# Designs tried in a protein design run: designed miniproteins, single chains, continued (2). Part 20

Each design is a single chain, and the fold is of that chain. pLDDT is the mean over its residues in the fold that is shown.

## One batch from the design tools (miniprotein)

Design m4706
Fold by ESMFold2-Fast:
Structure m4706 (fold): chain A 100 residues (1-100)
Amino acid sequence: MTPEELLARIALLIKGHIEAVKRGTLSEEEIEEIIEDLRELLRQLGVDDEEAIKRLEEAIRNNESLKTLLERLNEATGRKLSMKEFYELAEKARELLANA
């Protein structure tokens, strides 16, 4: 998986989390599964800033806003993704999964 594909998968995972929180359908167990998947994708992407990863994980557990999650993702990955770029990445990952 390329770095761009990994980042796209991370964006889709975070988008899915936000949508599930808005629906009120997300269990504690599902939140921990999202965190485990996110940690593995970040590891494959070569992200090793443990404190930044922990801050992102805590933001997910606390059901923080997309803005906050994107800020934490940018800190962990050393990137400056806009909201627009984030949504474009999430759509790219959705298309890749639909065509798999």
Scores: mean pLDDT 84

Design m4707
Fold by ESMFold2-Fast:
Structure m4707 (fold): chain A 58 residues (1-58)
Amino acid sequence: NAQKKADEYLEKARKALEEGNVPEAVKFAGQAIIENPDRETAERVAELLGPAVAPATE
């Protein structure tokens, strides 16, 4: 149940990133962690947002 809600928020975050709306993506990713605060959800959030919040040193 919590996993399903987290997945729904991660999907919304992904779509927000596709639209170029990083603040909305961060908000939805945060909600995913709140709904299901486990390592798997944290790793998915990091993978999704990592490139968007990484330093521009690459």
Scores: mean pLDDT 73

Design m4708
Fold by ESMFold2-Fast:
Structure m4708 (fold): chain A 57 residues (1-57)
Amino acid sequence: SKKSLEAEIKLALGRMAASVGDKELALKQYEEAIKLAEEAGDEKLKKEAEEAKKEVE
């Protein structure tokens, strides 16, 4: 779905931000990815975003 694709993009942006040391931006992108994945009913993508967020918190 469009929401799943948006969540994937946000997850990728979060990973990119984390790779350059922008923890604040990474957390914001991961939180948006979690919300979009939840709205899409994409449980696997939601868990991926939650785990990515946990690693930078």
Scores: mean pLDDT 85

Design m4709
Fold by ESMFold2-Fast:
Structure m4709 (fold): chain A 110 residues (1-110)
Amino acid sequence: SAAARLEAGAAHLREQLRAQVETLRAAGVADEEIAASLAALAEALARLAERAGLPEAAALFREAAEAARAGDLERAIELLARGLALALHAAGVDASRLTLGEALGLVQEL
């Protein structure tokens, strides 16, 4: 089903985002810096989604930015992954087949 594909895509991207955050922590990047980067990314994606006529994805990205600002990295990752999967699904793309970099690149072309 479309819902099952969307959930699979979101879960796949969530794991990749979590792995990237863990890589940054291992490299000595502070959680506050990671949070600021996630908030900035989420805000940029929200503006792109709004311009592309994807208000539900834009709302998820705005919630992700707020969660990141609150220091809730797990919530920010969850919402960011859901927003990315939803935006890609609207473009006919299966997010479960993409790297995080590929997913971000495609959404930026919206």
Scores: mean pLDDT 90

Design m4710
Fold by ESMFold2-Fast:
Structure m4710 (fold): chain A 58 residues (1-58)
Amino acid sequence: SMIEELKEKVVKAAVELSKVMPKSFVEAFLRHEAQRLVEMGVSEEEAEEILREALKAI
């Protein structure tokens, strides 16, 4: 589904960034991405789930 594809992309981006950036930067990036997803039409609940999964991966 579109939401699963978005989740995979965000998690992958977070993991890749976590290899070269401080955790605080990656966390800020993820909060900004969650807000951007809501602005793009993803529900707040789905965006929060994506944020939670990405945070667990880093």
Scores: mean pLDDT 85

Design m4711
Fold by ESMFold2-Fast:
Structure m4711 (fold): chain A 61 residues (1-61)
Amino acid sequence: MLEELRELLRELARLQGLPEESIERALESLEKNKVDLKEAVERLRKAVEQLKELKAKGIVE
């Protein structure tokens, strides 16, 4: 789950133009706050799909 979460965060950051360092900070925050990793992965997966669709339609750059 952590590896999958990291990859989804990287994809999301790439789509939004965020630096890779922000991924490590996000992962530390999630671990410190004891977030449900399964729920986090599911939410991020949906967010990545939504952003890909928006970019394909030219709504978001």
Scores: mean pLDDT 72

Design m4712
Fold by ESMFold2-Fast:
Structure m4712 (fold): chain A 71 residues (1-71)
Amino acid sequence: MKESNLFKEVAKKLNIDPNDLEVLEVRAGEKPGELIAKVLVKSDGSIYEAKLRLENGKFKLVELKFLGKAG
């Protein structure tokens, strides 16, 4: 369930299909209720770091940072 919400939030922010996303890594953030995910956009090879925060029982995207393209 957390993964499907992550896909939805990132896909919405990038305006792409959630099926075009692959989660490479998920780790705990610095603060309680924070999650950091590394995601790949499969269509163009772009890699992003997404920071999510737990709000009202759901993870919300608070930051999305472009890291580069998969080489």
Scores: mean pLDDT 77

Design m4713
Fold by ESMFold2-Fast:
Structure m4713 (fold): chain A 55 residues (1-55)
Amino acid sequence: MSPEALQLKREYAKLGALSVTVLPSGEVVVILDGDPKLKERAEELKRAHEERLAS
């Protein structure tokens, strides 16, 4: 989980995310206190990451 979590944090950091936490369950919590359009991109990254973990 560490390498996937690091990659996810890097991708969210590019979008300006304030905080990214990956739970042991594979669920991702992201804090974006800025542009609402970045929220949609972050949601897609979250879904892709959780899908990979579910695979």
Scores: mean pLDDT 66

Design m4714
Fold by ESMFold2-Fast:
Structure m4714 (fold): chain A 79 residues (1-79)
Amino acid sequence: SEEEELKKRLEEVEEKLGKVVEEVGKLKNPSEEIVKLIDEASKHISEAETALNRGDLEEAKKHLEEAEKYIEEAEKLLK
């Protein structure tokens, strides 16, 4: 189902953010930009989880897409 696919996507997005947070945590002085990207990704993940709990699959999908974009930008700053 779309709900099961979105729940799996949420798990994958959470795992990707966790890896970014771990790498940033190893830095002595992380940039304000990368910290802001992590914060925005985390907020969208929370909104996606809330939307999924309400059965709002379209809203969940939008927030997962936004979280993925913020994570991708954070990953680029780590390279």
Scores: mean pLDDT 88

Design m4715
Fold by ESMFold2-Fast:
Structure m4715 (fold): chain A 70 residues (1-70)
Amino acid sequence: MKTLSREELLALGREADADGDGGLRGEEVLRLEKALISLGYGDLVKVDGKLDDSTVAAIEAAVLEVNAAE
């Protein structure tokens, strides 16, 4: 469980969007952070299980990449 697939990343991004704060558990946030780091967003996120503004921004950037680079 080191990184998430694009499907899992999109699902977590959508959940964060729908809930405003995501309602994500620490373990799910850790998985998401590791996935974002593997995608090159390591400067924006920490592996600390906290969904902060920079983590949310990285999620949005990853979702846009999937949608635009289809």
Scores: mean pLDDT 62

Design m4716
Fold by ESMFold2-Fast:
Structure m4716 (fold): chain A 85 residues (1-85)
Amino acid sequence: MPKLSEEEREKWKKRADELVKESLEKAEELVKEGKKEEAILELEITRGMLLIMRGVAKLLGDEELVAYLDEKIAELDKKIEEIKE
């Protein structure tokens, strides 16, 4: 299988960071508006996207990228649980 270059791995990490940042900001806005269910859905959609990226990274054998995506998924999971409480 083709392996990701260091530059491509950095692009994937930046994309994951962007997705998480935008999703967390949108979810906070929705929570402030009393739209908790919509906030959870926003975070769960982004989590699904990260899971797809993780699956592809795993197939490519990129253990560093898999570990990075696991950290980002955990960040979203923590926020989802905070909103549910």
Scores: mean pLDDT 86

Design m4717
Fold by ESMFold2-Fast:
Structure m4717 (fold): chain A 96 residues (1-96)
Amino acid sequence: KALELAEEAKRLAEEATRLALEAARYAEEGNVEKAKELLKKAEEKIRKAEELLREARKVADLSNPEERKALLEAEVTLGVAKIALGVARLIVRKAE
């Protein structure tokens, strides 16, 4: 169902944001290898979230307020996750 797909995409995006921020923290502490592992996990979560959100959009009824809200929340959360990943990648590269 569109709601379940959008909610799962949002959850994965939130987890990706946490992983990206944690990667940045480890890189700043000099733990570059651990930071790289966390970045890879964040990238995988974002990829899965994008796939789920694409599927949600295909089956969603945008006249349904609950489905529309879930899609918007997932899109915003995914956008935040991509920004966090981008910044974390820069911090990790600087620490190398």
Scores: mean pLDDT 89

Design m4718
Fold by ESMFold2-Fast:
Structure m4718 (fold): chain A 90 residues (1-90)
Amino acid sequence: SAEELGKKAKELGERATELAMEALRLIDEGRYEEGLRLAEEALRLAQEGAKLAEEGLKLGPSKEALEGLLTAGVGAMAAGVAIALAKKGL
């Protein structure tokens, strides 16, 4: 259902944000290669979440699908920042 897709998207987005924050901590420690790897994983999870939320929205308007899309977007932004910082350190 749209609601189930949205809930899964939100979980993926939250996990993406967690990994992006861990990547930023590694980057702050000068561990750029490890930080880049986690940040790229975070971006993949956020992109998967966004796709699921978009599929949910195609089935109908859903609060859960909208929340999933927003959460995935935040995760993608955090991951993108971490990737940029890691690459600058390399």
Scores: mean pLDDT 89

Design m4719
Fold by ESMFold2-Fast:
Structure m4719 (fold): chain A 75 residues (1-75)
Amino acid sequence: MSARIVAGLKDAIETATTEQQVLAAGEAVINFIRKYAPDKTDLIARVEELMQKLRNGEISVEEAKDGLLKILDEL
């Protein structure tokens, strides 16, 4: 079940070097949760909060990447 997609998401997050790349990876994570784990709305909210903090300059690109990887590990 979706192991290849999760591996692809982790690679996209780990290789991201810009805010825009991390935001794109975050949107891909949200879309994955909506399709494969739609009951985990709390995880979607956590991704949205991380992306908002990144846009506001409240966290670094590296902190946002770490947060996204932790959310994927909870799936």
Scores: mean pLDDT 84

Design m4720
Fold by ESMFold2-Fast:
Structure m4720 (fold): chain A 75 residues (1-75)
Amino acid sequence: AAREAFEVSREGARLRVEAHPEEVDEAEVEARLAAEEAAFDAMLAAGLAPEDVAQAAEALPQLRAAVAAARAALA
């Protein structure tokens, strides 16, 4: 399902950023964030339950925060 695909993708990206912040490729990170946003939009279009959409919306900001922290550490 779209939600499961989004969750797996988000968790994988978050773990990579947290484990190896010094090895973060910003272009790959931006591409991954764009993919996560596209997956979230697909979930909304599919008409998922409001609670599932809210949970996915919560997860995306967490990934963005992890990416921002990694970038700050590299700057």
Scores: mean pLDDT 59

Design m4721
Fold by ESMFold2-Fast:
Structure m4721 (fold): chain A 70 residues (1-70)
Amino acid sequence: SVEELLEELRKLLAESGVSEEEIEKIIRAIQEGDFDTAERLLLKLYLEGKISVEQANKLGEIIKQIEKLL
């Protein structure tokens, strides 16, 4: 479900040390159907060194899975 995928996304970002504020920005963008903003925020986290390339790929796949369900 979308809810389970959003929860997995939140958990992975929190475990990477991403702030709750940044996590909620990404979740909100996804919930609003603004996948371009969600992908841009994820790229920013990667470029800032807050998530690894493996984490970025996993998170990107989760976002794409959510997009397919909407």
Scores: mean pLDDT 86

Design m4722
Fold by ESMFold2-Fast:
Structure m4722 (fold): chain A 76 residues (1-76)
Amino acid sequence: DPGIEEARRRLEEARRLADEGLREEDLEKVEEGRRLAEEVLRLAELGGNPELVREAEEVLRYIEEKKRELERKLRE
C-alpha cells in the first residue's frame, strides 16, 4: 500500500528531525518532527490501521523524550 509506505517514510523523517533538532539545539526541528508523527497518527486512526497507530505512537513517545532532553539542555 503506497499510503502505508509513505506514512512509514514520514515517521522515519519525524525521527530524523527530532534527532537533528536535539543535536543542533533546534526546538523548531523537534516540533516539526512531532507534527509529522501526529499527522501520521491521525491518518492511521482514520484509516483503521492499528499497526500504523502503534508505530506512530512509538515515534511520538521517542520525539517527546528528545524534546524533554533538548529543553533540559537549553536550561543548563
Scores: mean pLDDT 86

Design m4723
Fold by ESMFold2-Fast:
Structure m4723 (fold): chain A 75 residues (1-75)
Amino acid sequence: KPSEEEFERDVLIALGEIMLAVAKLIPNQTEEVKKLIERIEQLVDEMRTASLEEARKLFEEVVKLMREIDKIVKE
């Protein structure tokens, strides 16, 4: 059975993957939105090999980029 910390890390990775999948479904993406999605994909990939502490920081950046996408889409 994984530790509580390993479970938290796996949950953060899963949430990051869900956020990335949702972002990829955005219709009529501008080049700016596409670049932000590419950065989220890179961060989620980095989370897969990260420690829990690093995964938390990477997830915070994913959330920040998702907010930037929302701001651009809503103007």
Scores: mean pLDDT 83

Design m4724
Fold by ESMFold2-Fast:
Structure m4724 (fold): chain A 68 residues (1-68)
Amino acid sequence: SMEEAEAEAERLLAETRARLAAAKSDAEVQGIVRETLERFGRLFPEDEELQRRVLAELLRLDHAIRAA
């Protein structure tokens, strides 16, 4: 259901934040971003706008973590 997909998306974002904070290389960050986008694409396969927003948020989070 959509509610189950939203709950999974919330868990995925929390997991991704933790993984990005622990990442030690640009290659590791790229892998995390790619995997997260692929998993979001599976949860919302026809929502290209949501997928773009998720990418923007992941790039923002990475930048904020790297700037700290």
Scores: mean pLDDT 76

Design m4725
Fold by ESMFold2-Fast:
Structure m4725 (fold): chain A 86 residues (1-86)
Amino acid sequence: MTKAMLLTGFARSYLRQGKYEKAIKYAEQAIKLDPNNSLAWLELGRAYFKLGKYEKAIEYYEKALELNPSNEEAKKLLEEVKKKLA
């Protein structure tokens, strides 16, 4: 397991706990180590979505989908956040 994957796991864990600021911190650290880690971008988007920052959530979900176009979760989350912004 890479350090970036481990940090992405921490971001997901904190997101599930409702600790969105910690989730952002760990996702950003994962992206700093591996900018191509699509899951870290996905978790960063989810944290911003939970904070009501929908435009940033869209940006990060689109980045996750750019890196992994087959990620159905990223596609669904992107559609969900666009409905909130409409």
Scores: mean pLDDT 86

Design m4726
Fold by ESMFold2-Fast:
Structure m4726 (fold): chain A 85 residues (1-85)
Amino acid sequence: GREAIEEAIRRVLEAGREEGVESLAENAAKLAREALEYIEKGDYLGAEIQIGMLGIIRGVAKLLGKERLAEAIEEAIRAIEAALA
């Protein structure tokens, strides 16, 4: 639930710092935080839209060769999907 998503957000921000893409990581972290807020409000469609947006940022990270950030975003997506199941 919440703790898993918050941990995934921390890992996204850490990966962004390590790979020198802090702004991209902050955008991904913001989407994951918004997904958590949507889940807590019962807005599951809002959370699913955030998952889609996270997938786009993950794709951008991969195109830039930022594999650690892409992996951290994938973990955030899985944590959000688990909270929706």
Scores: mean pLDDT 89

Design m4727
Fold by ESMFold2-Fast:
Structure m4727 (fold): chain A 53 residues (1-53)
Amino acid sequence: EPPEEEIEKIKELLRKHFESLGLEVSDETLERAARVIATLPERHQQGFLERYG
């Protein structure tokens, strides 16, 4: 299970991304998505962050 600090960081990036799309997303959904992304291999996680961060 990924560390809480990493989930928080990814959650913040997802929030900004969805905000740029004009989407209303709950905190629960953002945390769930961030948790999934944080379980990906580091290279895939980094690629996601470069794309959306």
Scores: mean pLDDT 71

Design m4728
Fold by ESMFold2-Fast:
Structure m4728 (fold): chain A 55 residues (1-55)
Amino acid sequence: SSEEGLQNVVELLLSQGLPETAERVREIYESNSDLEEAEREMLREYTLAMRAAAE
């Protein structure tokens, strides 16, 4: 579930041309022992990146 969520977010960011954000999201997931915190930070990064891309 969490790994599938990470893969989906990374693939979506890559399709939007945001490889640096995709790498950061992966690093957040791998660096956090608390998966809930990792998911929250991933969601935040994703939301900010999508807002920036929507300009």
Scores: mean pLDDT 71

Design m4729
Fold by ESMFold2-Fast:
Structure m4729 (fold): chain A 61 residues (1-61)
Amino acid sequence: MEAAVAATKASAEKAIADIERLTREAEARSAAAGAAARDALARFRAESDAEVARLEAEAAA
């Protein structure tokens, strides 16, 4: 039945939309956690680099 094919396509499109929504929710949650971790690492690296630069400047004096 052509109607059954159309219904199957509609179901597939809805499933894709649902997967996209779930993926966005998972990505938003994961992105927030990843961003927090990266921010903490970037801050720690910046502080470490600043300390190294200060020590190198003192050693050069």
Scores: mean pLDDT 77

Design m4730
Fold by ESMFold2-Fast:
Structure m4730 (fold): chain A 82 residues (1-82)
Amino acid sequence: HMTHEEAGAKVREAAQRLAEADPERRDLYLSTADGVIESIREMTEEEATRLAEGAVAGFNADYERALQEKLDEIERRLRELE
């Protein structure tokens, strides 16, 4: 299991990565991460690990979506140049 500090760090890292890919929703992602990290502080390390893994998976899913949207926009712009 992760320590509370490591669980919180992984959640913050995933949210930060998503915020960099989708800066328009940066504050939403970071505040969501803060809420998860606060919840982690009151849990056992096993519970904290499970919550962090779930939160990271959610941010990763949103990151894949944001990355796909960015790739689609790049492809659209490239077609306009050809």
Scores: mean pLDDT 81

Design m4731
Fold by ESMFold2-Fast:
Structure m4731 (fold): chain A 55 residues (1-55)
Amino acid sequence: SEGIEKAIKRNQEVIKKLEDELENAKASGHPREYIDGIETQIKQLEEEIKKLEKE
């Protein structure tokens, strides 16, 4: 339980950092492939959190 809670919290913190990077990338006109890469990472972490929450 404690280990799962820490994993969820860490993944949430990484998502927040990636969301900030995503906003900066969009604002500075980064290529679509770069932006898609960040969005894919966020989605993967969100799916991991969903799986952890089922425990």
Scores: mean pLDDT 85

Design m4732
Fold by ESMFold2-Fast:
Structure m4732 (fold): chain A 61 residues (1-61)
Amino acid sequence: MKSEAARLITAAYIAMVGAELEGHTEAAQKVRELVNEALKSDDPEKQIELAREAIDVAAKA
């Protein structure tokens, strides 16, 4: 795994937990779906794209 993809996926997971703790359940669920899709991908570019989208979803909550 490319280091940038790993860092972004980790950041997205942390953002998901933060959203859940603040009661942003819908945003947290969307972030979880994006993180799971990134983890199933073998393409580092797709992993980075999905992780960034997940972080953006959490930030808007």
Scores: mean pLDDT 79

Design m4733
Fold by ESMFold2-Fast:
Structure m4733 (fold): chain A 70 residues (1-70)
Amino acid sequence: DEAGAIEDATLKRVEAAMAALNTPEAQLLRDILRADGERLKEVAEKYGLKSTGEIGLAAQRAVDAIRAAA
């Protein structure tokens, strides 16, 4: 359950950070969560990312930007 525990903690922080926000960063995070892994390539293409691996970095930066703004 290590991966599940880490993912759950990250998702809870993402949800808390974006719950009341309507920013491009919050929209990116919603699209990632909605895709639930299966459609991440489409999310990457929608946001101009080079690979699905960049989604993790983009999500981390979005969370950091939301935290900095709060």
Scores: mean pLDDT 67

Design m4734
Fold by ESMFold2-Fast:
Structure m4734 (fold): chain A 62 residues (1-62)
Amino acid sequence: SMEARRRALLEVAARAARVLLTLIGKIIEAEAAGDEEKKEELLRELEEEARRLGAEEAAVLA
């Protein structure tokens, strides 16, 4: 049903917000520390996690 899909989407969005905010926080810390290597590593993790969460959203909408 549309109600079940809407609820599932909200749960995916809430999970995405928590995960992405955590990674963004780590990136800010790495930047503040001047750790460019760690920052690049975390940016790659952010891109990968964003792709994964987008795929989860697409699966719920299918």
Scores: mean pLDDT 80

Design m4735
Fold by ESMFold2-Fast:
Structure m4735 (fold): chain A 61 residues (1-61)
Amino acid sequence: GASRAAAELGAANGLAAGGGDPAAAAEGANAALRAAGGTETLSPEEAKRLGERGLAEARAR
């Protein structure tokens, strides 16, 4: 859904800015989720995996 897309973009941006730091990925993902009106939070490990996926998809375009 829209929350998942927002989390993926936020995680990818956080991961890129943090040089692969899972905490930066989580910060970006959770900020994007809040901005989208979501109440969910992602762990650093989950956010890193989601961010890596988002970065891979961006590179494939």
Scores: mean pLDDT 78

Design m4736
Fold by ESMFold2-Fast:
Structure m4736 (fold): chain A 60 residues (1-60)
Amino acid sequence: GELEKIVQEIQELSEKGASKEEILEKMKELAKKSKNPEIQKIADAKSFEEALLKLLELLS
């Protein structure tokens, strides 16, 4: 699903040595393109840690 794709993108960027800022920007990009309002809330995150927390809450 969309959440699994976001997780895969984060994993791929992390393996390539991307910064937390680069990963956050990718998470926000994917969230903005989502048709799911709950996933779109990730785009409002102010930090990588906040974005990760929102993502984990949706996976729980």
Scores: mean pLDDT 82

Design m4737
Fold by ESMFold2-Fast:
Structure m4737 (fold): chain A 58 residues (1-58)
Amino acid sequence: KLEELRKYVESLPEDIRKLGEFALQSLEKLRPNLTKEQFDKQLEALRNAIDAVRKAAA
């Protein structure tokens, strides 16, 4: 769900959070042109990308 990802992004370090916020804004802009399934897959892809960056930084 979008709200869950938003809360996750807010909990991130400043630099990663800024990138996550830009990506979320871009996805929200595309939302009217996507199906719910497509939108949710994009949210999962963003979450996975952020998790990968965090894991690499740890």
Scores: mean pLDDT 77

Design m4739
Fold by ESMFold2-Fast:
Structure m4739 (fold): chain A 65 residues (1-65)
Amino acid sequence: MSREEILEKAREFGEKLERELLAKYLAGEISGEEAGELARERLKKWLKEEFGLSDEEAEELIKSL
């Protein structure tokens, strides 16, 4: 899988994750700061598990989004 394909899938996953976390934020379950932190943490973990990326590679890819 190319870097471009990984970026596309990461964007799709990020969009889904943002929708789920926004729903929790609006329900008063988490703060906006917690939502942002959780989004980055879950996206990084997913990239590492799904594509076998290192912490550094996942962080660099997230910066490209």
Scores: mean pLDDT 80

Design m4740
Fold by ESMFold2-Fast:
Structure m4740 (fold): chain A 70 residues (1-70)
Amino acid sequence: SKLEEQQEASRQTGTALRAIGLYVDAQLLEAQGTAPAVAEAFLEAAKLAAKDVKAGEEALRAAEEALRRA
């Protein structure tokens, strides 16, 4: 339905923006030497979210987990 399409689009945008924000944060931590090279994983999650929300969300969780273990 039209409502379901709008909800999915909103979810895609939200996930992509969150991943981009975390990518920037991870790059700053990496530049400071306080985190491993995980910034690229967040960027890939953002790209995935634009095409497939579920794949993007799963990639984002994996990237967040990697950063948390750092």
Scores: mean pLDDT 69

Design m4741
Fold by ESMFold2-Fast:
Structure m4741 (fold): chain A 83 residues (1-83)
Amino acid sequence: MEELKEKALNDEDPKVRAKAVEELGEKAKDLSAIEPIRLAFLADESEEVREAAVKAFEKLAEKFPDNEEAQRAAKGAKEALKE
C-alpha cells in the first residue's frame, strides 16, 4: 500500500501516477486510501490523474457502501470533474 501511495503522489510520469491512484482504490482494505486519492484529485496538475482519482473514489464507494465519507468523496469528485 505505501508503495502505491508514493507512486500516486510522487512519480514523474502522470500515467504511472494515474495507474497507482486507481490501484489505491482497488486494493483498499480500509478508508486510509481516501486521503492519498483526495490529494491526487485536488493537487495533481494532470487531468488523467484527476480522472483516475474519481474512478478510485468510485471503487471505494463500491467497497464501503455504508460509509458516508466514501460516498460523499465519490459524488463530490464526479461533480467537480463535470465543471
Scores: mean pLDDT 79

Design m4742
Fold by ESMFold2-Fast:
Structure m4742 (fold): chain A 99 residues (1-99)
Amino acid sequence: ELDQLIEELRQLLEKAEEAIKAGDLDAALAALEEALKLLLELLKLDPKNPEVLELIEKLIELAKKLVELAKEKGDKEKALEADEILGLAEILLALAKKF
């Protein structure tokens, strides 16, 4: 179960990265939102997992790229949504490192 969820998270982050490269804000947001939900479940199962910590850092990287892409396109709503995902991911990383 844990290994399967980690692989699903990796695939969602890859999908988000491809959507960002394609300039698809909707697809990128949807993928990052699903990735964030899955990260929350993974942290409940194993809060000290180093692979999960690496994936949180990747989500933060992609969320930052999405914020910049949305700003470049003038999409203020999607920039705010991406920034919310970024903020939540940074909180999760801080909490995970505390444990």
Scores: mean pLDDT 85

Design m4743
Fold by ESMFold2-Fast:
Structure m4743 (fold): chain A 65 residues (1-65)
Amino acid sequence: EVKIEKTTLGGIPVYKVTFELNGRKVTVYLTEDGKVLSVLVDGKRASPEEAEEATKIAQEAVKKA
């Protein structure tokens, strides 16, 4: 359900977390220390409300990985 990939953005190590939220595809990029760099919903920048919920899910997922 939640997919976590280790990758790099501009030479910076990041986690790419992909999952579905309310039928939409969500992708969150965060650093290894949990700082969120980008939140995308269906390939577009998320609203603040969407970003908050997505960030919470992504941070919990990488903490357990």
Scores: mean pLDDT 78

